Designed miniproteins, single chains, continued (4). Designs and how they scored, part 48

Each design is a single chain, and the fold is of that chain. pLDDT is the mean over its residues in the fold that is shown.

## One batch from the design tools (miniprotein)

Design m13647
Fold by ESMFold2-Fast:
Structure m13647 (fold): chain A 100 residues (1-100)
Amino acid sequence: SELAHLEALAERAYNDELPDPMAYAVLLLAGNPFLIKRESEKYNVPPSYFVLPEGIKLEDIEEYLETGKLSPELLEKIRRRAIELAELVGAEELVRLLRA
């Protein structure tokens, strides 16, 4: 059920239907193959750049995407990693949105 939900969210994000930049960054960091391939090709960076930070599990990401709830500590780790990746690929607008 959780995998099917993530796949549905990935399809919506792939079609630019997901408006939340944090949810998009979380999907990239969760190792979503559709988003990783798209962004890897767009910015010419290795897919290995899009990995979960240490101490964060896929199950934590699944809960966040389903409920909008994640511990402040885990959310901050994801946010920091997403900002690092966005800066590395030159996605200045995403960096701005993630820092707000």
Scores: mean pLDDT 66

Design m13648
Fold by ESMFold2-Fast:
Structure m13648 (fold): chain A 90 residues (1-90)
Amino acid sequence: LVEEAIELLREAARLLERVAEETGSELAREAAREAREAIRALEAGDLESALRHAAEAVGLAAEAARRDPGAEPALALLLEALALVGEALA
């Protein structure tokens, strides 16, 4: 669960960083940053912090996707990662 969530968050952050570079989207850049913070929290064993950062990344990526469909793949990965972090916390 945790290792799978980290992999999904890393790929989502990479895709969002690419969207931010190509489009100048600050929402995509902020979403990538929150995904990176979720990874750090997971690596530290702080599941509650990881859940909060992953949820923030989802919200920011969803707003980015409304303006640029290129962010949709990253949003899908973030939603899956959020579900896995939630399962690990339960």
Scores: mean pLDDT 87

Design m13649
Fold by ESMFold2-Fast:
Parts: C-alpha cells; sequence; structure tokens
Structure m13649 (fold): chain A 62 residues (1-62)
C-alpha cells in the first residue's frame, strides 16, 4: 500500500468507523507492534487516538 492510498483510506475510515476498526486497519497496513497498537487503542479521546495511530503508521509506510 502506498502512502497516498493509506492517507485516503484512513481519512475515509476515521470519521465513520469505530476506533477498534481503524486501529485494526492501521496495525495490519503499517506493521505496528501489538503492544504499541494496544496502547494507542486504550486512548480514550478519539481525536488523540487517531492522531497517535496516524503518526505511528507514517514512518512505517514507504
Amino acid sequence: MSLEEFKATFDFLAPTHTAAEVVSFATKVGGIPLEEAKAIAAIEDREELLRALYEAVLPRIQ
């Protein structure tokens, strides 16, 4: 998956899907370690969770 495809898909999923679904998508695409993904999924504020998730994936996508 390209960085452009990831951004487009993330922007589509983020407003309409559950936090768990977005974390699952980003974890599989970005190769986030399970423990890091769990820590991000535990963030109670949705906007902060989505930001942390996005920042974790960006350096892992080419």
Scores: mean pLDDT 76

Design m13650
Fold by ESMFold2-Fast:
Structure m13650 (fold): chain A 73 residues (1-73)
Amino acid sequence: GASREEALALVREAAKSGDGYADAEEVREAVLAAGASETAAELAGEGVRLASGGRMSLEGAAAAVEGVASGEG
């Protein structure tokens, strides 16, 4: 799985708004880029949409990417 620094870099690449937040699709893209499964990416994106009103901070998104990539194994 990706380290937190790697996860943060992937989230920054996926986040297109530049306002310090990532949406559900951007988090999904970051999870896939981290090498996690499509199911893990779908669950992470759905979690962002349901829990965070569709957006979360880049640091929060990076922690979610790291957790999902490491926990799905």
Scores: mean pLDDT 73

Design m13651
Fold by ESMFold2-Fast:
Structure m13651 (fold): chain A 64 residues (1-64)
Amino acid sequence: FSAEELSLIESLVFPTLTLSYGKAKAEKCLAEAVEVAKKYYSQEPLSTRLVRIAMYALMQCNTV
């Protein structure tokens, strides 16, 4: 991931997660999802990585 790609993903996903789950939980879930994507999906197209990060962050936030 480039810094620009991470900034784009954060700007698209973080506000929605924050509104739904609160800032602290959104930060944790998004950070974990980005870490997983960096480890397993770093070579995938940006669009695929964005979808994966959004899905993982949502799943993590739904786990109390």
Scores: mean pLDDT 74

Design m13652
Fold by ESMFold2-Fast:
Structure m13652 (fold): chain A 66 residues (1-66)
Amino acid sequence: ALEEAKKAAKEAALKVMPDAEVTVDVTETSIIVSVKPPSGSPEDRQKAIKAANEGIEAGDKVLQEA
């Protein structure tokens, strides 16, 4: 369950921003998705936020279905 959630979260984030550095930490009570964009532009930062949110949603869904 935790491993599947971590994989799903990372894959979902990378679908939004493939060039980003994505780190996922999953515990029984939390999902933390950290997305570092390839540049510091405002556009990349906003896209990184969307990637992190998509990752959290995907990981949470796996935890609820597992």
Scores: mean pLDDT 78

Design m13653
Fold by ESMFold2-Fast:
Structure m13653 (fold): chain A 65 residues (1-65)
Amino acid sequence: EKKKKAEELAKELQERYSEAEISIKISGDEVEITVKNGSVSAQLAAIGLATDFELMGLKGTVHIE
């Protein structure tokens, strides 16, 4: 259930920032968010998503490429 919600939130973020390449990798309770070609707004939104994951009991990390 948490994984499905995380994937849904990541999909919503990708839809909002279609010019960026946003992906997530879920490994146990860890979620890695990768942002490629993201604006500052997209990067901040990804950091916010990582915080939301932490509130859900997941460990969120952000990689900017």
Scores: mean pLDDT 80

Design m13654
Fold by ESMFold2-Fast:
Structure m13654 (fold): chain A 96 residues (1-96)
Amino acid sequence: SKNQAQALATELKSKCKDSATVALLLSELASALKNNDLAGAQSAYRKFSRLKGCEPVADTPETKKLGAQLLLSVNGGIFSKKLADTLEEVASLLNS
């Protein structure tokens, strides 16, 4: 939802030093999900999960929620337009 995107963007801005790189990875992930590119989504998620300078972001509520949603989507092969739209909104907020 719009409220979820805003909350996640606020957490990522406060916890990540390079919000532009985070925005690029979330946009890459959203694009892969929209195109049913599971390999591309897995690659983007791996880059995001290993991104330095965002620790301890994994311990924040909205980032944990995103991680769980991404694992279900990527590992289950389930396309989620709503998740992709949310990720694009977060990326836009990180670039503004």
Scores: mean pLDDT 72

Design m13655
Fold by ESMFold2-Fast:
Structure m13655 (fold): chain A 75 residues (1-75)
Amino acid sequence: DKNTEILIILIEGAKAVEKGDKEKLEEYIKKLQELLNISKEKAKELIEQAVEGLKEHEKIVGKEKIEEYYKSLKE
């Protein structure tokens, strides 16, 4: 499902931003560009927006529960 793949990329990209993993961030930017046919700048912007969404959601349900859910999407 394309929507599920986009969600996984946004979440993993947001995590790469939080960890300072530039190589992984660049990988997810490229994947998002290919899936959505958008520019590198737009893909980066979407991932940066996902960082804020991830932080807000983690405050509500706890980081461990969110991590478990994201891992289930990769299987």
Scores: mean pLDDT 73

Design m13656
Fold by ESMFold2-Fast:
Structure m13656 (fold): chain A 79 residues (1-79)
Amino acid sequence: MPPEISLSDAARARLASDEQAAAIEEAANRLIKEENVPLDVVNEAVSVAIEESARRPLSPEEIRELLEETARRLVEERR
């Protein structure tokens, strides 16, 4: 089966809302399944999004955009 990203209870506890967790999981799984982004890149982008959300309030949309932008940047750096 293709790998699927799901946040641990500890990771969800670091987020302000379940909607932020859902946005991260949806964006991460889309990047893996539809954009063929490597799993290690997506995991790094997820970590960045969680860390940033701990420093400042981010909407689910802002977290999604940050995760997608970070993943695309990391993919470009590996080309």
Scores: mean pLDDT 75

Design m13657
Fold by ESMFold2-Fast:
Structure m13657 (fold): chain A 86 residues (1-86)
Amino acid sequence: SKEEIIATAEKVVQDGEQVIEMLRKQGVPQDDLDALEQQLAQVKAELDRIKAAPDEETARKELERFFALAGRFADLVQQVIKKYNL
């Protein structure tokens, strides 16, 4: 359902926000945190498009774009973890 799609996407965004906060507490520099926040902002914008979708088919297409952007965020998180040996 569209409601399940939205719930799944919201959970991914919440997890992303928690990851950034954890990295901040680990002492990751602000420049790297800013890059993560910019990428997460793109993920959040795609969540808004999912919420605004007029039907489930459109929501599913937006979800594909959402996961592509979330994957880029995850890759950037992995780069930061590796860079700072976290």
Scores: mean pLDDT 90

Design m13658
Fold by ESMFold2-Fast:
Structure m13658 (fold): chain A 87 residues (1-87)
Amino acid sequence: MELRERLVKPPERIIREAKETLERLKNPSKETVELLNKAIELAERALELLERVGRGEIPGGPELHEEIQRLIREAERAFREALEAER
C-alpha cells in the first residue's frame, strides 16, 4: 500500500488540464465551459470514490471499479469535446 508512484492518475491529469484550459481561454463558449466543468466534476468524483474505498467507507467490488472506470471515460470524453468546441 505504501507505493511511491510518480505517475499522474488519469482523473488528476484531467482535472489539471481542464483547469489550465479554463485559465487559458479568455472568451470560452458556454458549451466549452460546461464541458470543462463536467470533465472536472466527473474526474473529481472518480478520485473521491477511489479514496473512499481506500478508507473503507464503501465496499470495494467489481461494480464500483466499473463505475470509477466509467466516470474516467466520461470525463475524458467531456474534456475532448470541450477542446473540439473551441477550435
Scores: mean pLDDT 76

Design m13659
Fold by ESMFold2-Fast:
Structure m13659 (fold): chain A 80 residues (1-80)
Amino acid sequence: SPEEVERVRKLVETFTDEQIEELFAILDKDGDGYITREELREVLAGVLTDEQIDEILKAADRNGDGRIDFEELRYFLTGK
């Protein structure tokens, strides 16, 4: 719903390191220390479009391996 999209947008805008750690723990369903496109899509499929998920992966996956580790996600969300 539009309200869910806005909720996710607000989360992204105000992320602290603690909140990023909590989000990563939720998204890392395999417990392997990486977020895959499938894991991200499963959590965000009702809120973000497939194209938006692809853009997030493309921007955060700096090494091009199709996976996002904690440091890549943090850098993408905070720019630090």
Scores: mean pLDDT 65

Design m13660
Fold by ESMFold2-Fast:
Structure m13660 (fold): chain A 67 residues (1-67)
Amino acid sequence: MIKLVIEPQVDPSLSAAEQAALTARIRATIEARRDQIVALARKELGAKDGDTLRVTADENSFTVELL
């Protein structure tokens, strides 16, 4: 099983409530796309069971790194 570490990127000038809401939405979006992200990492990065992926994401984009 591949592990995902999700690192939400939010604008630090936003209020604490807005940052919390964006963080929750980013996490939910990435978790909803987990299977697609894992499939892409297996194909493009050579990820295998036991590996950890770092997913750095904002509302518009995400980047996947094999750890």
Scores: mean pLDDT 82

Design m13661
Fold by ESMFold2-Fast:
Order: sequence, then structure tokens, then C-alpha cells
Structure m13661 (fold): chain A 87 residues (1-87)
Amino acid sequence: MKLSREEAYELAREDLEKLKEAYEKGIIKTEDEAFLAFMIMAQELKNKGMSDEEVVEILEEVLKENPDLPEEIRKAIEKAIEYIRKL
């Protein structure tokens, strides 16, 4: 089943809120841990019919809409975008 861009963005936003909470609670402490979580999300979106380019667009929108993210989470999203672009 193909996700719409709106549905994909909502899933990414929900996952981001969970990651922020995990970071604040000290469950996720590193950029690499956050990066893995975003890569899992990206694979789920791709399994639901999104292209690599569409996943990158969703991650870029998440960064744009959330300028107050913890640095490790922000860097993890940037790293995920970079990695996906090289696929």
C-alpha cells in the first residue's frame, strides 16, 4: 500500500516525537542510535511504496519544521538524508 506524502510526514513526525522523548529520558544518547532509528523508519516508508527521493523529501521537511531539535537528533537526520542520497 502506497503512503501519501502527508501520511509519510505524520509517521515521521510521530517517530521524531518518540525519539525526542527517548533522548530526554537517556534511552537514546548518541547520533548513531538516532541514525539507526531514522534508517528503520526510512526502510518502513520504502516498504510502503515510497522512493528514496520521497523519503529524503520527508526527512528534509522534518528538519525544516523542527529547528529546535537536540543536536544529536538533527545530525542523525542529516546523516540519514546523506546516506539515502548515495543509494
Scores: mean pLDDT 79

Design m13662
Fold by ESMFold2-Fast:
Structure m13662 (fold): chain A 76 residues (1-76)
Amino acid sequence: SSSKEEALRQGQEYMRRGGVAYAKGDYEEAAKHFKLASQYFEQAGRLATSYYALGLSYKAAGDEEKAQKYFDLFAA
């Protein structure tokens, strides 16, 4: 549906913003953007990609244990 296509585009945009923030060392901002990306990917029906984005959010926030958990869910 067009709403799922829009959600996918929003997820991709927030992934881009999260990556830019992470590269600059703005880890709090990166975590927020990756979290928003995960929510949009879930709305788009992209569950595995949502787990990957959530893993990146926890990694940026310094929660390495939760980050690894979600990366494992993505890889499964």
Scores: mean pLDDT 92

Design m13663
Fold by ESMFold2-Fast:
Structure m13663 (fold): chain A 62 residues (1-62)
Amino acid sequence: PPIPDPAKASAEERARLEALAAGLRDPATRHAALQEFVAIAPTLSPAARALAEELLFGRPLD
């Protein structure tokens, strides 16, 4: 089956996932960012899930 294209995630999905990725990079906000990520994960489109994987697991956290 075709791999979901992260570029097809909506602007709202992209902005939200980028904010969550930034929150996960800061130890002070990591817990809150993880809780929000878990809450929204089942609502994400396949494209948004692929984008989340790139942002959260495709490179080391700062």
Scores: mean pLDDT 71

Design m13664
Fold by ESMFold2-Fast:
Structure m13664 (fold): chain A 71 residues (1-71)
Amino acid sequence: MKKEIEEKLKESEEIFEIAKKQFGEEGFEKLKNLDFPEGSDEGMFEGAQKLVESEELKKKIEELLKKLEKL
């Protein structure tokens, strides 16, 4: 369990860093609106936890990642 959570958190953090750098502040704000309650660092950590719990959030992140790879 712990290993899985740590891996998911790391993946989510990497996706967020890529999104922040690729899409800038506006793109990151859209991503934050996917159930992220707070600022960048803390909201990212909380969002990673919710990502594991929410299939909808996970799908949106996966779609974003696929779009980044296609670019």
Scores: mean pLDDT 56

Design m13665
Fold by ESMFold2-Fast:
Structure m13665 (fold): chain A 88 residues (1-88)
Amino acid sequence: TVEEIRNRLLEEAREKGIAEGLAKGKAEGTDGEAVGEALAKKREILVDGLLDLRSQATTKDLTQSDVEEIEKKAEEVGKELLEKKLKE
């Protein structure tokens, strides 16, 4: 189902974010787990937002600014989560 595909994409996004964060943290000497959680959340927001935008594209005219808004939101949430996790 569409919902199963969406859930799978979100799970893949989380896994990739965690793996990249752990590798980056090890290379930079930072908290790789905190970086991984922030990257996972950023990827989840991007995937979810882009899937919603794709659904709208079949019924509405969409602009590049719609994509940019999703990207900006994902970046901001990821940054906030990283700052919070680094304080834990």
Scores: mean pLDDT 74

Design m13666
Fold by ESMFold2-Fast:
Structure m13666 (fold): chain A 88 residues (1-88)
Amino acid sequence: EKKKLEELIKKLVVIRVEQIKSGDISLDSAFEKLNDEKISKEAEERYKKDEELKQLADEALKSLTEEDIERILKELEDYEKKKKEKEE
């Protein structure tokens, strides 16, 4: 659903901004954080309170192509499969 995709992208943008500030550029790390309930909720709260992050997320949603969105979704699905294959 479009609304779920928008929420996912907004959280991902917040996570990526924090990740880059800490010097971690790994996309796998970003997806791991997105799947962590505490980090995901923290990102959602920060997005609502931080006008700069809100603007950045809205800009990202407008700039992302359908191809970029499909790539992100596929990478998330692949990450979930890897997580299920591991015991922990």
Scores: mean pLDDT 68

Design m13667
Fold by ESMFold2-Fast:
Structure m13667 (fold): chain A 65 residues (1-65)
Amino acid sequence: SVSREVGRAIFMMGVAFEAGASVEKFEGDHAVVRTESKSAEERERVRAALAEAGRQLGVKIELVE
């Protein structure tokens, strides 16, 4: 439903922001997230945080750099 979709989008945006990334696109159960970090270690931390959030929400995460 629209209400659940909005809730998932808001939650995902919060998780991405805390991890140093930005949600570029969120449609249904698919999110495209851009990391702002250029170091491999920081990108791995972002990826891990997003993977956990995506698993909890049932959302497919596409990480772009």
Scores: mean pLDDT 72

Design m13668
Fold by ESMFold2-Fast:
Structure m13668 (fold): chain A 89 residues (1-89)
Amino acid sequence: TVRTLQDLFSTMANTAIGLSRQAGDEETLELVEKAVEHAGKGTPEGLRKAAEYLRKAAELSKKSGKSQLTYDAALAGAHYAEELARAVE
């Protein structure tokens, strides 16, 4: 369960990184990279911080209009980060 959530989070975060690079959206890319850094700590606090950064990334991507897929990936990543934070307590 925890590993499945980690894999889902990593897939969504890496998708958002790749799409942000492809779109030239450096601001969204930086926020997703910060989310991955915080999630890498493996703590509930780090995972909640990751979810916050991914929501900010999703909002910026939506406002810029550059990629709907980046918005969807970042938002899904935030959801999995929150579920993972609950799973690791």
Scores: mean pLDDT 84

Design m13669
Fold by ESMFold2-Fast:
Structure m13669 (fold): chain A 100 residues (1-100)
Amino acid sequence: SREDLDAQLEHAIAQLEAQAARARAEGLPEEIVELLERTAALLRQILDDPSASDEQKRQALNLAGAMLLTFLKLRAGLISEEEARRRMEERLAQLEAILA
């Protein structure tokens, strides 16, 4: 339902904000922190947009999940900071396209 979808987006925003704070505390590059924070802000814009469709909200939720997964892989040492930044920038661009 839309109510469940909106609740999932709220949860994703909270997770992104929490991970951004964690990244900053751990001394990760500011560019990584900013990518997480910008993703959270764009999700808030999509959630609060009365014209956003359920499909756009689902796409935004999926992109948020991909951002979080990429960040967790970086923290686990499975990918480099350069690779993480590249993937996160690609996901952020896709998210920005939803609002265009």
Scores: mean pLDDT 89

Design m13670
Fold by ESMFold2-Fast:
Structure m13670 (fold): chain A 67 residues (1-67)
Amino acid sequence: MLSDEELLELLEKGGVYLKLGRRDAARRYFERLARALGVSTETVERAVRQALAGMSGREALERLKAA
C-alpha cells in the first residue's frame, strides 16, 4: 500500500501531466492512485481536476479518500 506522502506525489504529478496535455502519462499516475484507494480512475481524475481549480493536493486527497 502507498503512504499518504506517496499518494500526494502521484496526485501532484498526475495533475501536472494533465495540465500539460500529457494524458497517457497522467493516466499512469491516476491508475496507481485508483488502485491504492479502491476507486475508479475517473474518480481520481475528477479529484485532481478539482485540486487544479484551487484546492491543495492534501485537501483533494482527503476528499478522495472520503469518496
Scores: mean pLDDT 78

Design m13671
Fold by ESMFold2-Fast:
Structure m13671 (fold): chain A 74 residues (1-74)
Amino acid sequence: SMKESILMARALAIMSEVYLALKNEKTPISNVQRSLQELQRLAKDPQLPVSMQEKIRKFIEQAKEELEKREKEK
């Protein structure tokens, strides 16, 4: 559906933003955390396909691990 396609596009856009932010050492950790919170809220939308919800959940876990490593190396 149109609504489903829009939600998927938004999820992919936020995931892309988080990925780029994690690759850029100059990006504040707080910016990455805000994007992850937005992604977590989007993943709870029942209109989003279950397969995409699962991919988002795994992505968030992986991104959180990367943030923890970065904080520990500070």
Scores: mean pLDDT 79

Design m13672
Fold by ESMFold2-Fast:
Structure m13672 (fold): chain A 99 residues (1-99)
Amino acid sequence: SLEETIEKAIEKLKEILKEAEKRGDSLTALVAKSSIEALEEARESSDLREALFRVEISLGLARIALGVAKIIGDEESAKLLDEIIEELERVIEALRAEL
């Protein structure tokens, strides 16, 4: 369940990364890439609390980036960032269920 949730999130984030890169959206691409790295580290971690902390940091970064996208009126970047946030929140819920 947790492993499947993390793998599905990584796959979705890789799709978002490709879309952001195709659009030249460097900020969304950076957030997607860092989120993928956080989830890969969480998957390899034997410490679920450390895994949760890393994913929560990534969620914080994504929320800051969403705020920036909204201020500059980039609706497409905001949509992609919302999708990143949704995937990270699903992983956080799954991690908390194992604690």
Scores: mean pLDDT 88

Design m13673
Fold by ESMFold2-Fast:
Structure m13673 (fold): chain A 68 residues (1-68)
Amino acid sequence: SAEEVERLLERFRKALETFAADGWSAAQLRAFAAWEKRVVAEELPPEEAARLIEGMDRLLAEVLARLA
C-alpha cells in the first residue's frame, strides 16, 4: 500500500539522519542503503519494492548532499 511505502521511507530517512548525526561516512551510508535496497527487493512485491527503492535513492542523495 502507499501508506506502507511511506512508513518504510520515513523509517529509512530517520535511520540515515541518525547515522549521519553519529558520524557515519558517505561510504558507510551508501553501504547501508545498498543492503536495505536488497532486503526491500527480496521481501516486497515488485511494484512496491520499485517505488520504495526510488524513494530511498532520493533520500540518500539528499542526506549525502547535506554532508558535503
Scores: mean pLDDT 85

Design m13674
Fold by ESMFold2-Fast:
Structure m13674 (fold): chain A 99 residues (1-99)
Amino acid sequence: LKLLESAKKAAEQARKAAEEGNYLDAVIFATIAEISATIVVLYDKDKYPEVAELAEKVRTAASEAANWAERGDFDKAVQYAKEAIELAEKGIEVYKKLQ
């Protein structure tokens, strides 16, 4: 749960940085969101496969946000960061229902 919350927080920071044209912070925070989501996939894949599947989607969206920020396409970086936020929220809600 805490790692999905960390992924969401990092994706929110990446979105804000991309909206401000802050290249370095947009890349760093999107990468933090990707790493946090990757750890959830590795940890929960066998016990909570539905959470792991959503975390894999967060990882992919966060990776895209970082990639587009590195290319200077901040509009796409914002779009993928927003997708990562929404997917992380869904993962958190699914996890809460499984407890």
Scores: mean pLDDT 85

Design m13675
Fold by ESMFold2-Fast:
Structure m13675 (fold): chain A 78 residues (1-78)
Amino acid sequence: MLDLRLAFLNALVNQDAEELIRSATALFEYEESTLPLTPEQRARLRALLDEVVELAKAGDLESAALTAAKLLAELLSL
C-alpha cells in the first residue's frame, strides 16, 4: 500500500508520464479490489484515472498531475 502511494507521489513530483499512468493504474486497481466501493465511487475514481491517462498521453502533464492529485485525495479520504 505505502509503496504504491510513494511510487505515485514520486511520479507526480517528477512529471514522469509513464510512471504516473502506471502507478495511478496500480493504485486504483488495488483500492478497487480491497475496498467495498459503491458503484458511484468506483465510477468517479475510474473517470479520474481515465482523465489522468488521457492528459498524460496528450502531453498535458500539468493537468494530468492536478487530476492525479484529485484521484489520490479521493483515495486517501476513503
Scores: mean pLDDT 75

Design m13676
Fold by ESMFold2-Fast:
Structure m13676 (fold): chain A 100 residues (1-100)
Amino acid sequence: SIMERLKELAKRLKVKKPIISSIFAAALLRLAVARTLLRNSTDPAVIAEAQALIAEMQAILDEAYEIYRELKRLGVWPEEETEVDRVLAEEMYRSYESEL
């Protein structure tokens, strides 16, 4: 189910709540860190690790975005999700799409 996929992403990111805002926040933060390392480092090992982290976080975000679009289409939300969590998710969604 969609909720099981959210729980899998939350587990992968080590976030406690399987809600979109927590998943987006964790993945976007790691992506930002990885991009900063890639821009600033000259160490080949750090560059390789940063590239791997970028690829992993982009894959997680792509899946989380598909799930978010499906949840919006169905009008269903995780039981633990508050109105504040939904607003945070939408802000993060718009911010990320503006970089595409």
Scores: mean pLDDT 83

Design m13677
Fold by ESMFold2-Fast:
Structure m13677 (fold): chain A 61 residues (1-61)
Amino acid sequence: TPQQQAQAITNRVQDLVDQGKSRDEIMAELDRLLAQNPGLSPAMQAAIRTNALDLVRRSEE
């Protein structure tokens, strides 16, 4: 389902944050993952990007 795809992408972003990857690396990987899931609506993609950016910002202090 789109929710399962979104969760898998979010889990991958969390893994990268936990590994101490840079914002640029995390966002580049996110762009790649979203490109692999073209069935996700623009609204869902925007929500995933917003959540990912929030996770990265929280990890940066």
Scores: mean pLDDT 82

Design m13678
Fold by ESMFold2-Fast:
Structure m13678 (fold): chain A 75 residues (1-75)
Amino acid sequence: GGALGIALGAAGAAIGRLAVRLATGSDVPKGIGAALTGIGGLIEALLAAARGDGAAAVAAGAAGLAAAAEILASL
């Protein structure tokens, strides 16, 4: 029963790391974009979870984190 909670917790932790990198990094606009992209994925994951679709929730969270990571990698 904890799989969704673990996935959301991992997504939250990754977003937290991105926020720290934004605060300490040199490219604030890209950091903000990455954080917003990650948060968007988390919101989609929560909406999918509310519909009872755990697989879609995990996929949405993972996609948001991947997109955020790509933005940060372009720094």
Scores: mean pLDDT 66

Design m13679
Fold by ESMFold2-Fast:
Structure m13679 (fold): chain A 83 residues (1-83)
Amino acid sequence: MDAEIAALLARLEALLAEATDPEVKAEIERILALAREAVASKDVFRQIGLLLDLLGYILDATNPLVKEAAELALRVARLALRR
């Protein structure tokens, strides 16, 4: 599980490196921060809140890199909740 989370976070970091638009890069950076917080959090209610935030990003995202980052981060948050 931790290896799977690490692999997903590495993919998020790769998307951040791929982004050239500063606004897109900032959005992916925020999404990556939410994913990292989900992994670090011991509070189940906070982890659920982070899942809802990430779902909001997926629904609102118009840029494909931002949408892919949000989908990867949601997978990280789900795995973190099972720990």
Scores: mean pLDDT 81

Design m13680
Fold by ESMFold2-Fast:
Structure m13680 (fold): chain A 125 residues (1-125)
Amino acid sequence: MSVEELTERVFETLERLGLTKAAENGRAAYEEMKARGLSDEQAATYAVAVAASVIGASQKEPLSPETLKNLQILSGIRLRIEDGETLTKEQQIEALQAAAKVAEALGLHELAEAIRELKAKVEAL
């Protein structure tokens, strides 16, 4: 499976879980970054960071310090890409790992697994 196919699987998982706003924002972010000429890996990392941030912002219960730390990592990654920076492979892996940890902490185990599959593909490049 390609990075693009695994990224689509993340969005399909979000839709299946009823996280329609996160899926919508993630898809829009992916297409915007691809239109700017970013690689599939850069665009996927940005899109997943956007989706995880939307999920975090929608929580009614207080988030753990660990979840807040992971959301802060994702915020920093988003700002770097928005400012025109190209992420290193290590930064992409850190972002996808942070997103998977956010999903897992929120009980979204199917989403966490989809993000881990995407992370494994990026690591193998």
Scores: mean pLDDT 89

Design m13681
Fold by ESMFold2-Fast:
Structure m13681 (fold): chain A 64 residues (1-64)
Amino acid sequence: MVTPEQVAAFDAELDAIAADPSLTPAEKRDRANLVVIRHSKGLSDEAVRELAAHFRARYAARLR
């Protein structure tokens, strides 16, 4: 299970990437992918699936 604190930290980092006007869409996606990988480290398969679903719902379109 992903904790609310872990989700908040994940969201804060992705929101910063999405809001950065100096980054191209490709650079935003590359940085976001690294954030997803890093935050998935040590999580259960269920927690990784939950985090990936959250990312798709909230950020995939915003990082284009």
Scores: mean pLDDT 79

